Designed miniproteins, single chains. Designs and how they scored, part 49

Each design is a single chain, and the fold is of that chain. pLDDT is the mean over its residues in the fold that is shown.

## One batch from the design tools (miniprotein)

Design m1679
Fold by ESMFold2-Fast:
Structure m1679 (fold): chain A 62 residues (1-62)
Amino acid sequence: MSREEQIGKLRAEYLRKLEAGDLEGALATLRELRELVADDPEEVAYLDGEIANLEAQLAAQA
C-alpha cells in the first residue's frame, strides 16, 4: 500500500469511528495517521489539535 493509500485508509477509518461514537478508536487512528505525516509540520499541528480535542472529550466522559 502506498503512503497516500495508507493515509486515505486511516482517514476513512477515523471518520467511520467518529460516526460510530468510538472516540477511543478514533484517537488511536489519529495517532497512527500523525506518525505517517510526521514530516509535514502543518498536518502534524492540525492532528495534534484534533488529538487534544478527542482526549478532552474522553476525559469528560470518565
Scores: mean pLDDT 82

Design m1680
Fold by ESMFold2-Fast:
Order: C-alpha cells, then sequence, then structure tokens
Structure m1680 (fold): chain A 87 residues (1-87)
C-alpha cells in the first residue's frame, strides 16, 4: 500500500529530524527532561520505521538488516544524548 508506506516514512523522517534538533539543544543545555523527551521521540520514530518496513516487506522487500539499522540509528541518538548529560 504505497500511500500508507509513504506517510509512515514521512512521519519517521519528521520524528528523526525533531530528535536531532532536540539532541543539539540537549548538548548545549543538558537536562534530564530533554533526554526523556528525546527518548520518547526516538521510540516513536523507531515504531513508525518498523511499521513502514513491515508493510514494505509484505509488498516488495526491506531486509531485516534494514530494519535493524533503523533501530540502531535511533539507539545511537539516545546514547549520544545520555553521554552529553554525563559529560
Amino acid sequence: REKEIEELLRRHEELTERSRELLKEALENPSEEKIEELRRLVEEATRVAAEAARLMKESEGLTDEDIAAMRERARALIEAAEAAIRA
């Protein structure tokens, strides 16, 4: 279902962009509140990416490796933000 997949991918892109902006703000002015918000955004982006990948896999094909890469990218954002708070 092309339109549904496109909408999910667009939403994932928007959530990822928001996560990066929030990470930049957290790096400049670290706070646990910003880290928690970033975590929520990254988790939602990961869920949306997984759903899009599932639909694409049913239709044509994303590999499990592509899905894993999306999840790892999201995890890296959270870890970077947490490291900034510690530093």
Scores: mean pLDDT 68

Design m1681
Fold by ESMFold2-Fast:
Structure m1681 (fold): chain A 55 residues (1-55)
Amino acid sequence: SKEKAEKIELLKRILEISKELNAMLKEAHPDRTDEIDEALKRQEEAIEEEIKELL
């Protein structure tokens, strides 16, 4: 449906923004890169799961 397609588009944009923010956070906190990468991985998994539910 059109609503599902719009939600998928928004989720993809959220993921893109999250990746950009994650890169900035790692630059600001090089001693915490493992923690920051783990947070992004959890975010990616959650977004992928939402997309699967909308298919």
Scores: mean pLDDT 83

Design m1682
Fold by ESMFold2-Fast:
Structure m1682 (fold): chain A 99 residues (1-99)
Amino acid sequence: SLAQEITAVETALSLLGSLTQDPEETAELLREAMEELLDKFGVDSLTVTVTLTAAKGESIEILEKTAAAIAALPGVELLSVEIDEEKKSATLTVRYTRP
């Protein structure tokens, strides 16, 4: 089902986000992943949930910068951001519409 496919992709994006060290690079990787999803499902808009984790030695600020970089991408609407300071993680829900 479409819901199962979306869940599998959300898991893949969460794993990708676990290595967040560069906000701009992480945002670009997410954009590429979302474009592949649009093509794979034959849709022009999709909502995804992404979990970002700060790399070892990074502060919570890297997550804030990465969320800002993602929100600045063309076609991205940031629906929610939940930051867990203890785990140094952020969960973002974004809607992507192909520009």
Scores: mean pLDDT 72

Design m1683
Fold by ESMFold2-Fast:
Structure m1683 (fold): chain A 72 residues (1-72)
Amino acid sequence: AEETMREAVRLGEELARRVLEGDLPEEVRERLLKVLAEVSERFEAASDEEKPAVAAEALRRLREAEAELASL
């Protein structure tokens, strides 16, 4: 359970770093920032009981964003 949350945080930080590097097309960067913001907001609002499920959903969404970047 904790492992999924750690992986989601790690991937989120990696994607945020890519946004900061400034090498992404503006439209892709804006979409990625929106995903990061939504994931962060949902996790902050989650109860301790919801956190494992929210972390798993966050990881799935972040992996989808990563796949989109790999397609560039």
Scores: mean pLDDT 78

Design m1684
Fold by ESMFold2-Fast:
Structure m1684 (fold): chain A 117 residues (1-117)
Amino acid sequence: MTLDEEIKELLKKAKEEYNKAIEALSQGNKDEAQEHTKKADELLKKRAELLKKSKDEVTRAFADLVIAAITYSLEKGKPREAAVILTSGAIRVIGLLIDGDRDGAVREAEEFVKRIK
C-alpha cells in the first residue's frame, strides 16, 4: 500500500466512524456516539502521524493546506468559505500533478496557505 492509499483509507474509515456517531446521536445513544467519535479521532491521529513521516514535498504541502483551511474555518466561523478555498486549492494542485508539474503543485499549495493565514 502506498502512503497516499493508506492516507485515503484512514480518512474513509474516520468518515465512516463519524457517520456512525451522527446516527447514534439521532437515536439518542450519546454513549455510542462518544465511542464512535473516539474511534474517528484515533484514525485521524494515525493519519497525522503517517503524514509527519512523509518526505514527499507535495504530500507535506497538501497537508499544510488542509490544516490551514481547517484552522481558518474554526477561527473565522466560516466553514463554507474554508471548504471552497480547500476544494479550489486541491483541484489546482491535483491538476498540476496530473500534468507532471510537482514543483508547481508545491508552490500553488504554499500560496494557498499564505492566502488562508
Scores: mean pLDDT 72

Design m1685
Fold by ESMFold2-Fast:
Structure m1685 (fold): chain A 94 residues (1-94)
Amino acid sequence: SIEDLLEELIEWLEERAKEEKDPEHKEFLQKAVETLRKALEVARELEAQGRTREAGYLAIRTLQDLRDEALKRKDEETAEKVEEVLRRLREILD
């Protein structure tokens, strides 16, 4: 589900943030977690209303922005994980 994919990514990012030694990059990962938690809350509300496509669209936009920011920061590992989640999310919506 959209919810499960977002929760999986949040947990992965939280573990990365915990191990991150660079304060600036740690802050980026922590902000990414916060943004995804907010998106997850909205996605849950939309899915509860039967608006699964709108929940998916919100998730896709949020993940695309996160991937692009990770790439700008040269965090290829985070960008790759986000792209994996994006591919799985698109499959759920098709």
Scores: mean pLDDT 88

Design m1686
Fold by ESMFold2-Fast:
Structure m1686 (fold): chain A 86 residues (1-86)
Amino acid sequence: SEGNEIAREAIEEMSRINRIHVQMMQDPSMSDAQRAQATALVQEANDKFLQAIELTKKGTEEGLKKAKELVEQMREILRQLEALYA
């Protein structure tokens, strides 16, 4: 179903976000300010992830549209984390 596909994409994006966050937290070259910013971005992504999963479970047309938008916002957060770590 479309909901299952969106949920899979949300899980994959959250997995990528968590992986880069762990790398940043373990990197001694990262400043405390960079680690704090990364943690805030990851928390924002987690909130969007939980909302997207809830919307896919409900399975309404409007909810699935919103869930897709939330996944795109998670992809943007991943890009911000990658830029912060570069």
Scores: mean pLDDT 90

Design m1687
Fold by ESMFold2-Fast:
Structure m1687 (fold): chain A 61 residues (1-61)
Amino acid sequence: SEAVIEALKKVPGVGEALARFLASLGVAALRELAGTDSLGRITGLSPETLAAVRAALDALE
């Protein structure tokens, strides 16, 4: 959804293109991947940025 894209786009280190890609996976899949090292491995995002992504997704509930 657009709300997911806008929330992720605000995370430092996550640009619009990456936010759109991550949003395309869906919120449930994103939470699952962010709970493992998989999202960090495929995106190159730091642990701090991954924590901010998780927090942004949680704030959308």
Scores: mean pLDDT 75

Design m1688
Fold by ESMFold2-Fast:
Structure m1688 (fold): chain A 68 residues (1-68)
Amino acid sequence: SAAQKAQQAAQMAQMKAYATQNGDADAIAKIDAITADFNAGKDITKDLMDLQIDIGIAQIKAAIDKTM
């Protein structure tokens, strides 16, 4: 639906802003690729979820590395 597409676009914009603030070039590149697929009319739900998980794992690993 249009509402679901608007929500996905908002999520991508928020993730890109966060990745940019953190200097995460890999996350920015992945978000740009997902944005291109979204603009091509592809279903990006799985890719968005996978990226959110990857970012979460990277943050956890960074926190662990600082305590070890």
Scores: mean pLDDT 77

Design m1689
Fold by ESMFold2-Fast:
Structure m1689 (fold): chain A 88 residues (1-88)
Amino acid sequence: SDIDVAKIYADYMNMDETVEHLNKAQDAYEAGDNDAALRHLEIAKEELERQSKQAIADTPSQGGKEVVQEIVDEALKHIDRAIAKIKA
């Protein structure tokens, strides 16, 4: 699922709070609570954006910054896809 793919990227980056909210979103979605699932996906997105700014700042090389940004962009894309699917 899109949530599972986003979790893999967030976990690789050690973004534990993002992973926690992605887990809560998946549990809520499987329980049929779409409102709770959307709330947790939005929180995961906020945490991903917050932690990604620090991770990019802490990366010394330009090539390294580009790799971190690519990983973050992929996680974000899958979170956005999960949100879109739940809203459909």
Scores: mean pLDDT 86

Design m1690
Fold by ESMFold2-Fast:
Structure m1690 (fold): chain A 73 residues (1-73)
Amino acid sequence: SDAELQKWVDGVLEYLKQQGWTTEEQLQAALAALRQSVQALKAQGAPAATIEQQEAFLKALEARIAAILAEKR
């Protein structure tokens, strides 16, 4: 659900903040690493539903990070 996706996004952003990942470069690096993880899941033959869920999460996280970075500019 959308609410569950937003909860996941909130959790990941809080985790990144706790690790000190707050700059544009660090947030973009985190997104790149997560995209690579989704590609690895596809290569391992993960179920389509799992891939779709992870891609929806990445899209939501990317949009949230873009909004955060736009507010700082």
Scores: mean pLDDT 82

Design m1691
Fold by ESMFold2-Fast:
Order: sequence, then C-alpha cells, then structure tokens
Structure m1691 (fold): chain A 74 residues (1-74)
Amino acid sequence: SLIEELKKKIKEEGIDVSKIRIGSLGNSTGKSLVNKIAKELGIPEDNVFYLGGTLGVLRQELDAGVIDILIEPS
C-alpha cells in the first residue's frame, strides 16, 4: 500500500517524521483522509494543515514548500 511504502521510505531515508508537514482540503473528506494518513505515518497533529481553495491552490502550496505531502481527495 502507499502508506506502507511511505513508512518504508521515511525509515530508509532517515526522515524525521516530526518535521513532515501534511495537508489536504479543509472539507470533511480532506480532513478525514489527511488525519488518517498522518496518524498512520506518526506525523504530529500540529503538522496537519487544512487548506482552503481548490486542488490547484493546494498544489501551488506544495510547490511553494508550505507542505511536504499533499493528500488529494478523489
């Protein structure tokens, strides 16, 4: 699964999970998905971002380095 692959990558690359910033849309679906993934990866709640706007705006925030991982609700 993608979550297990991400866990493996984090461990193998020595990434400090407490420094990872993860975000999604501020709607119910986005909040549910990003919180689930953050919890499974061990990312602190303080590093979970609920972003406003469209997916295009969220992708711009990712490109700008505001977040490290973007969870796109289907």
Scores: mean pLDDT 77

Design m1692
Fold by ESMFold2-Fast:
Structure m1692 (fold): chain A 75 residues (1-75)
Amino acid sequence: RGLIYEQLGNYAKAVVEYGKALELQPNNAELLKLKAAALEKLNQPELAAEVYKKALEKFPDNAELKAELEKAKAA
């Protein structure tokens, strides 16, 4: 399991794939979280924070999205 870190580490491809999925489902909180998390792994916390902010516009009471935004702003 730990030996295939590269499959979990293809964050640039993950961002592209989640972006395509969001074109079809722009109000999907799970996809927004996954895209933002991948951006954090690419050392782009500003872009991750923007994705979380956009997600919170659609899901303002989502506690996970609020927590992730705080984390991205602190990093």
Scores: mean pLDDT 71

Design m1693
Fold by ESMFold2-Fast:
Structure m1693 (fold): chain A 81 residues (1-81)
Amino acid sequence: SKELTKKRYLTFLENNEATEEQIEQFKNLILSIELNEDEKEGLKEALISALESNNEKVVEKALIAIDAIKQKDPEFATEVL
């Protein structure tokens, strides 16, 4: 579960051809979804990997996701930053 969650989020974050609409939908998903502990760990690992990317678009999407997480769960967001 954790590994599948990490792979799914990382795949989206690494897709530098994502549209503005897809990025907004992803942000809204993060704001609305209730994650279990395995899903939180998977998302955290995906975001950390994305922040280490040499691709600025990947880093930007990770930062957008982190901002959404900060609004919903500030403690969880601190673990990624």
Scores: mean pLDDT 78

Design m1694
Fold by ESMFold2-Fast:
Structure m1694 (fold): chain A 75 residues (1-75)
Amino acid sequence: SELQDIVNLATAAQLRLIGRIEEARFRGVSPETLRRLQQVLDRFTQEALKAVDAGDLDRLRELIRKAEEEVEKLL
């Protein structure tokens, strides 16, 4: 279902971002970089929840793309 697809997509993206932050932490990136990565995750989580509540799959896809771009820019 559309709702199941949106929830699954949001959950998978959040897990991927968490994993990337934990890998960066384990590799010893700077505390400032870790803080900025956490800010990206926090913003994504808040905005993704709104997109899921609205059933807005296109918005969720855009949020995932922006979060991935911000993570790449920081690493």
Scores: mean pLDDT 89

Design m1695
Fold by ESMFold2-Fast:
Structure m1695 (fold): chain A 81 residues (1-81)
Amino acid sequence: SLKEEAEKLVKEADELEKQGTPEAYRQAGNLYEKAADIYEKLGEPEKAAEFYQRAARMYAKSHDLPKAAEFANRALELRKK
């Protein structure tokens, strides 16, 4: 299911984040982004916002500031009423 796919992506991203290298942070950001896309498709905007925020943090740690800003803004938009 899409939910199981998203949960697997999050778990893989969490393990990459623990490695603490810029390359692992970039890969973790990509996986959190994919998980967030799935939660958005499932109609779970709060979870999507959480994982877009995690993706933004990972991209910032990998020095991809444009992507960090992009996904931080996307998380904010999902939380607007």
Scores: mean pLDDT 89

Design m1696
Fold by ESMFold2-Fast:
Structure m1696 (fold): chain A 64 residues (1-64)
Amino acid sequence: SREEIRRELLGESDEEKRRELAEKYGFDLENVERAREEMLRAIALESDPSRHEAIRREAIDSIK
């Protein structure tokens, strides 16, 4: 599904693979990179692991 692709994009550590997936599925790479950076910063600042999925969910929903 498109949601699975968004989750894969945000979880992909390889910048080149992220670019290829974004191009293949029609995502704006700049939006993907911003969402990923914001997600990673929010996760790093959140000491409660139970909140990490909510942070990932927000990032997924921000990508069009």
Scores: mean pLDDT 84

Design m1697
Fold by ESMFold2-Fast:
Structure m1697 (fold): chain A 74 residues (1-74)
Amino acid sequence: SALRNSLSPLEAAVLETLYRAGRPLSARQLAERLGVSQSAVSRALRRLVERGLVAKIPGVVTLYALTKLGAEAV
């Protein structure tokens, strides 16, 4: 899709990981699964949230959920 083609490799990998997990994940869990720094994942998540592809869920641990638009981008 045009949305997927506009994503960085890390942004696409974050969306795919959330899709495969079928549940919200923390930035730490995404960093561990992808073998990248938590800082790199946090920057990718910020961009994905700004684009409406991921939703931020505040809590004791902040979680990130794939939106309907994000699922269509995978």
Scores: mean pLDDT 87

Design m1698
Fold by ESMFold2-Fast:
Structure m1698 (fold): chain A 107 residues (1-107)
Amino acid sequence: MKPLSPETIRYLREELGVPEEIIELLNEGRFPEAVKLLEERFGKKKTIEILAYALIGPENEYFRELAIKEMEKHQDDWEMSLNIASTYGYLAENNFSKEHLDKLLNS
């Protein structure tokens, strides 16, 4: 996995109030440990939001919003939620258009 961008780290720290210890876990790809601490501190809904920002980034609002909506359907299955966020992060990083994503989701 790629390390988090400086912009993502800034947003997690400054806008979402994520503790440095959890940002370090996310940056190292230690998601099961990070999820446990996030859920204990922030609850399920905010944990989903934080994971979407970490895996998709603050710049990719369209894919991040889609990921959050899908992850909320699987909020009791963290493995599935992480896989959803990772998939949308991959799509965003590889410059998939809205049209390409719509075709994948409606197939």
Scores: mean pLDDT 78

Design m1699
Fold by ESMFold2-Fast:
Structure m1699 (fold): chain A 94 residues (1-94)
Amino acid sequence: VEVKVEDQPARAGGVLNVEVKFDDASKVSAALVELYADGKLVGKRLIEKIAEEVTVSFTLKETYEGDLKVKLYVILKDELVPKLAAETTVKLTK
């Protein structure tokens, strides 16, 4: 599993695109993408229809200081609980 995010301006109204790639999409039941700023959850997207590559978009509600953190949780068809599968840090341009 891989998560990629393009560097984005740190401003309100900006759109952040998160690209998720699954090694084996047939084994995944669902995935959750969470976006954090300053340790606070500022967005989340549930992926219910799994494909080899999925892009989810977040609209930034405010201008954030510091780095944004993206966490990907995956629910496998043979597992009962979500597991943190990937994590990345988004560099915000001033």
Scores: mean pLDDT 72

Design m1700
Fold by ESMFold2-Fast:
Structure m1700 (fold): chain A 86 residues (1-86)
Amino acid sequence: ELEKILAELEAEMKAELEKLKSDEEKFKTLALIWQAAAELVLAEHFDDQEAVARIQAIRDELEKTFTPEELALLEEKEAEIRERLA
């Protein structure tokens, strides 16, 4: 059930963000990573090739500004969400 999976992912995102509540910059970066990962995987799940291309372009811009560790975390979140939707 997609709605249940999305609710579980939202709860996990909120729990991770709550741990960074006192670190505004890390909070913003983690929130952006979760958003980008979720949007890409949902577009892939619905076979929305136009949305995938659009989100991939956004991801390419993030690759220019993110550190290697932030990019690795983005890829980890993408994989985690894909596994849950499988």
Scores: mean pLDDT 78

Design m1701
Fold by ESMFold2-Fast:
Structure m1701 (fold): chain A 68 residues (1-68)
Amino acid sequence: MEKTIVIDLEVPENEEELKAQLEKVRETFRKAGLSDEEIERVVAALETLIKWAKENGEKSIKVTVTIR
């Protein structure tokens, strides 16, 4: 069983916005059927990617997550 989720995020301007975006992502993946452990792995990866994007002047990121 495979499920693909596409996330299109605007890069947050500050830490409060980052936290809010990550919390929203957690809710989205929970509704999509991921376990808490899977959600935390995805959130950690997205936080790293968002910080990288912000440091490199990116305005948005698009991430595709495949669940097996």
Scores: mean pLDDT 77

Design m1702
Fold by ESMFold2-Fast:
Structure m1702 (fold): chain A 77 residues (1-77)
Amino acid sequence: SKIIELIKKAAVYAENGDLELAKKFLKEAAEEAEKLGTEKGKKVAERLREIIEEIEEGADGKEVAEKLLLLAGEMEE
């Protein structure tokens, strides 16, 4: 899934402290999730936007990466 790949890329950048690139890939993932037109896609997009806000409020990159990897794992089911 393109969405899962974008989330995993964002997690790598977040873990390495590159929060601007992490946000860029999360915004792309949220847009792709919204394009699905499904309730699950809308929920994923909302969760991704919440994580973007947490980054903007100074969240730790490693904690953000852990949240993103958990979300990606949930989506791989």
Scores: mean pLDDT 85

Design m1703
Fold by ESMFold2-Fast:
Structure m1703 (fold): chain A 88 residues (1-88)
Amino acid sequence: MSDIQKMQVVMDKVSVHLSKLFKELKKQYPNVTDAQAERVRAQVSAEVSKRIADLIKQGKSQDEILEEATKYGEELARRLVEKVAKET
């Protein structure tokens, strides 16, 4: 099992949580456009990928990586969507 395969499995699971969160954030911030939300999603995915890579390098278990990456991604998504909503 390669580090790349481990990263893919974790990313797929985190993406499910982020998709659910973005649906809820769209209800809370209806002034944020779909284009703005997509840019935030892309940025969050990039940052989550970096964190997963770092956690794999640290020898964390798949469950620990999933928990930390999901929490980080959700916190970052909320912060960035709120920031965009205030600037729109």
Scores: mean pLDDT 82

Design m1704
Fold by ESMFold2-Fast:
Structure m1704 (fold): chain A 92 residues (1-92)
Amino acid sequence: KKESIEELEKLTGLSKSQLQDVGKVLKELNKDNKGEVSVEELRKALKEKTNLSDEQIEKIINLLDKNKDGVLEYAEFGPLIQALIDLGLLEE
């Protein structure tokens, strides 16, 4: 799907730079290619490595953790990573 940066900003409430930071964190946490990231690891990494507020962090986690099981599967966060790559905000 061809998402625009503006559409992602509206859907997430994050700026372009904040979306880039979130994508980098998700890619780094999925470095072992298991396709799973814990919500606790993501929350910690976003707090340590980005300037997102607690409200912004919880909003993105809630957007990605659709089943509320405390684990993000690749089917939940992969589309965001791919959209950011397609928009030139992340490297493959």
Scores: mean pLDDT 74

Design m1705
Fold by ESMFold2-Fast:
Structure m1705 (fold): chain A 81 residues (1-81)
Amino acid sequence: STEELVKEAEELIEEARKKLAEAKTAEEAQQIRDEVVKRSRELFERMKEANAPEEVIEEVERKFLGVVNEGARLEAQLKAA
């Protein structure tokens, strides 16, 4: 269901933020970001197959973009250190 997919998205985002908080190198931050991008793509395909409303998909995409941007900022900070 759409509700279950949204919950899965929220759990993925929370897991990614936890991993980013523990990341000590730019490479670790990049790997976390790459995993988030890959898993979000798989989730969006499942949402489309489930006929999730476009507005719901867009909201989830915005949330994933947020954590991807957080990872990119952390990667830049760790590279500068």
Scores: mean pLDDT 86

Design m1706
Fold by ESMFold2-Fast:
Structure m1706 (fold): chain A 68 residues (1-68)
Amino acid sequence: PISKEELEKIQRGLEIVERAVELALKYGIEKAREQAEKEISKIKDEKFRKQTLEMVERALELLESELA
């Protein structure tokens, strides 16, 4: 079973990724990356912060490929 703390971290990470994709569709990838970096910088857990950043970067790469 997943702990409540781990589930909360996963949910927060997914919310950041979802918001980054939404911003990229409205304002472009550069602005989405900037906003995501600001939100991710607030994450106190170093491992979770790094994982969330990697997820955002991968999602934006996939979106950029689809728009090309």
Scores: mean pLDDT 81

Design m1707
Fold by ESMFold2-Fast:
Structure m1707 (fold): chain A 65 residues (1-65)
Amino acid sequence: DEFDKALEEFLKKHPELPERVVKILRAAIDGRRAAGRDPRVTLEQVEAMAKAIEQAFADQAAWDA
């Protein structure tokens, strides 16, 4: 799908990315599509979203400690 092209390119470069992060990234793009926003994202935007999701999990673990 053209809308998921940047996500697929990112996932191909990062095959060890956790499934939970992948699921959230796909949900974010689907959310943009459902909200009537442009679902197309750049590879750089996908990388930024993945880092933010991983950081949020790290911050949550630190908060819970």
Scores: mean pLDDT 69

Design m1708
Fold by ESMFold2-Fast:
Structure m1708 (fold): chain A 95 residues (1-95)
Amino acid sequence: DQKSRDGLIAGLDRNLADLQKILQKAKELNNKDLEKLAQEAIEQIQKDIEQLKDPNITPTQATGISLRSIGIQIDVELAYKKVLEEQEKKKLLLS
């Protein structure tokens, strides 16, 4: 129904905001691999949101898109966490 679809889209919009923050941090850190990963994830989730706006989408298709988008976000967040951990290790070694 419309309310369920709106809920999924709202969730993905929040995920986009988080990914945009990671993209900004990747640029600040001059980490080109993380920047590319975040940019590609943002583009894919934007496409997923547009697919969820299609009134002809089935519940199974909507679930598949949502799960894929969640997986993409988790992958980017884990990559970002790894970058932060490596930066902290480097900082501790230089102290």
Scores: mean pLDDT 84

Design m1709
Fold by ESMFold2-Fast:
Structure m1709 (fold): chain A 105 residues (1-105)
Amino acid sequence: MEKEIEEALEIAKERVKASPVDKKELEDFLNNFAETIFGAKVDEILSVEEVLERLKKRGIVLSEEAILKVFRFLAETALELGIISEEQAKKILEIGEELAELRKK
C-alpha cells in the first residue's frame, strides 16, 4: 500500500511536469488523485477527522513521511494551478501536519 502510494505520487509529479499549460486536465487529474487516496476532491479536504475516517474505510495506511509528501504535493500544485486559494492551501498543509503527528502515536 505505502509503496503503491509513493509510486502514484511520483507518477503524479511527472504528469504535472508534462502538462503545465492544461489547467482543466491537471485539475481533473489532481481531483482524481485526491479521491483515490482520501475519498475527497482537493477542495473538499476540510478536516483531519474526515480524512482519517476516509483513509481507514479505504484501508490506506500511510507513514508520517508519505502523508507530508502527498499533502504538500496536493496543496502546492493545486495552489499553482489556481484550483484553491492560499488560505485553503495552508489549511490542507495543516491537515497533513496534524495527520502526520497522529501517525506517531
Scores: mean pLDDT 73

Design m1710
Fold by ESMFold2-Fast:
Structure m1710 (fold): chain A 85 residues (1-85)
Amino acid sequence: ADRVRVEAEIETPDASALAARLKEVLPQLPGVKRVEIEADDAAGTVRVRIEFDSPEALERFLAEHLKPLLAEAGVTRVRYTRVEY
């Protein structure tokens, strides 16, 4: 399948704020088809699952959007990243 899914768990000082920002930004990005976001304020983590319509859309996201979003959110650590084709 040409569609790609990415799942990540992110440590952040404000899980609810990061989740709200990601819910606002991610659905508006080119090639993003589905977004699922779960915030755990007690653990300080956000779990994100993103479905892209193509590997090219994922590459553009990584090159142009990922680092600015993580920097804005004050992300301290990414616990895991998983990619499914």
Scores: mean pLDDT 77

Design m1711
Fold by ESMFold2-Fast:
Structure m1711 (fold): chain A 82 residues (1-82)
Amino acid sequence: SRDLLQQAIDYVDRAYQLAQSPQTQQQLQQARDYVQDALDGRSTIGQAVSQVVQALRTAQQNGDTDAAQQLRLAIQYLSQAG
C-alpha cells in the first residue's frame, strides 16, 4: 500500500528530526531514499526494510533513543506494506 509506505517515510523523517548523532542522520538519509524508491516502484520493500533496520541499529549504538522509537514504527508500517 502506498499509504503504508508514506507513513514509513513520515516516521523516518521524524527520526531524522530527533537524531542528534551525524552517523544516525547519514543512515536515516540513506534509509529514506530506499523507502521513497520503494514507494516510486524503483526498489523493493525488502531493501527499504534492510536500510531502516540498519538506521535503527546505528541510532541504538549512538544513543538516539527517540529516533530509534520512530524507526521501530517505520519498520512496522513497512512490514504491513510487504
Scores: mean pLDDT 89

Design m1712
Fold by ESMFold2-Fast:
Structure m1712 (fold): chain A 75 residues (1-75)
Amino acid sequence: MAQAIADNIQAALDADGITYQQQIDTINQRIATDTNLSDRMRQIYQTVITYLQAVQAGDGQAAADALQRLADLIR
């Protein structure tokens, strides 16, 4: 499951046609509506949102910190 999420994020970045906001909105809806989401999966989704928000803001340090956190969560 975590690997599939990482692959989907990478595919979105590679496509260059998908806006970061569309990804943020999709993940937020999943967090809000999925009542069976595990704590680990919730943290993964929230960290992905944090990363995408940092990239949108041009905050390279926050983006790098979020990416490191995501790597730790998907191990």
Scores: mean pLDDT 72

Design m1713
Fold by ESMFold2-Fast:
Structure m1713 (fold): chain A 76 residues (1-76)
Amino acid sequence: SAEFSAAVLAAMNALSEAKRLADQLKDEEKRKEFLERVEELENQLFSAASAAEAQAVLDQAKKLVDEIREELEKEK
């Protein structure tokens, strides 16, 4: 469906952003933890069979992006 495809694309974009931001972290332990969380969400997205499941991954990915941005701000 269009809703499913849109949610998957949005989730993929959010996860790519989370991974890009996590790679910029100077704290190696936090970087590893965030990258592991991205991988878990990527696996969930790969298994998503409905717009609701893809949306749940998107919502978690957006929260993860916000958390990584806050950690990066603390490093400035």
Scores: mean pLDDT 89

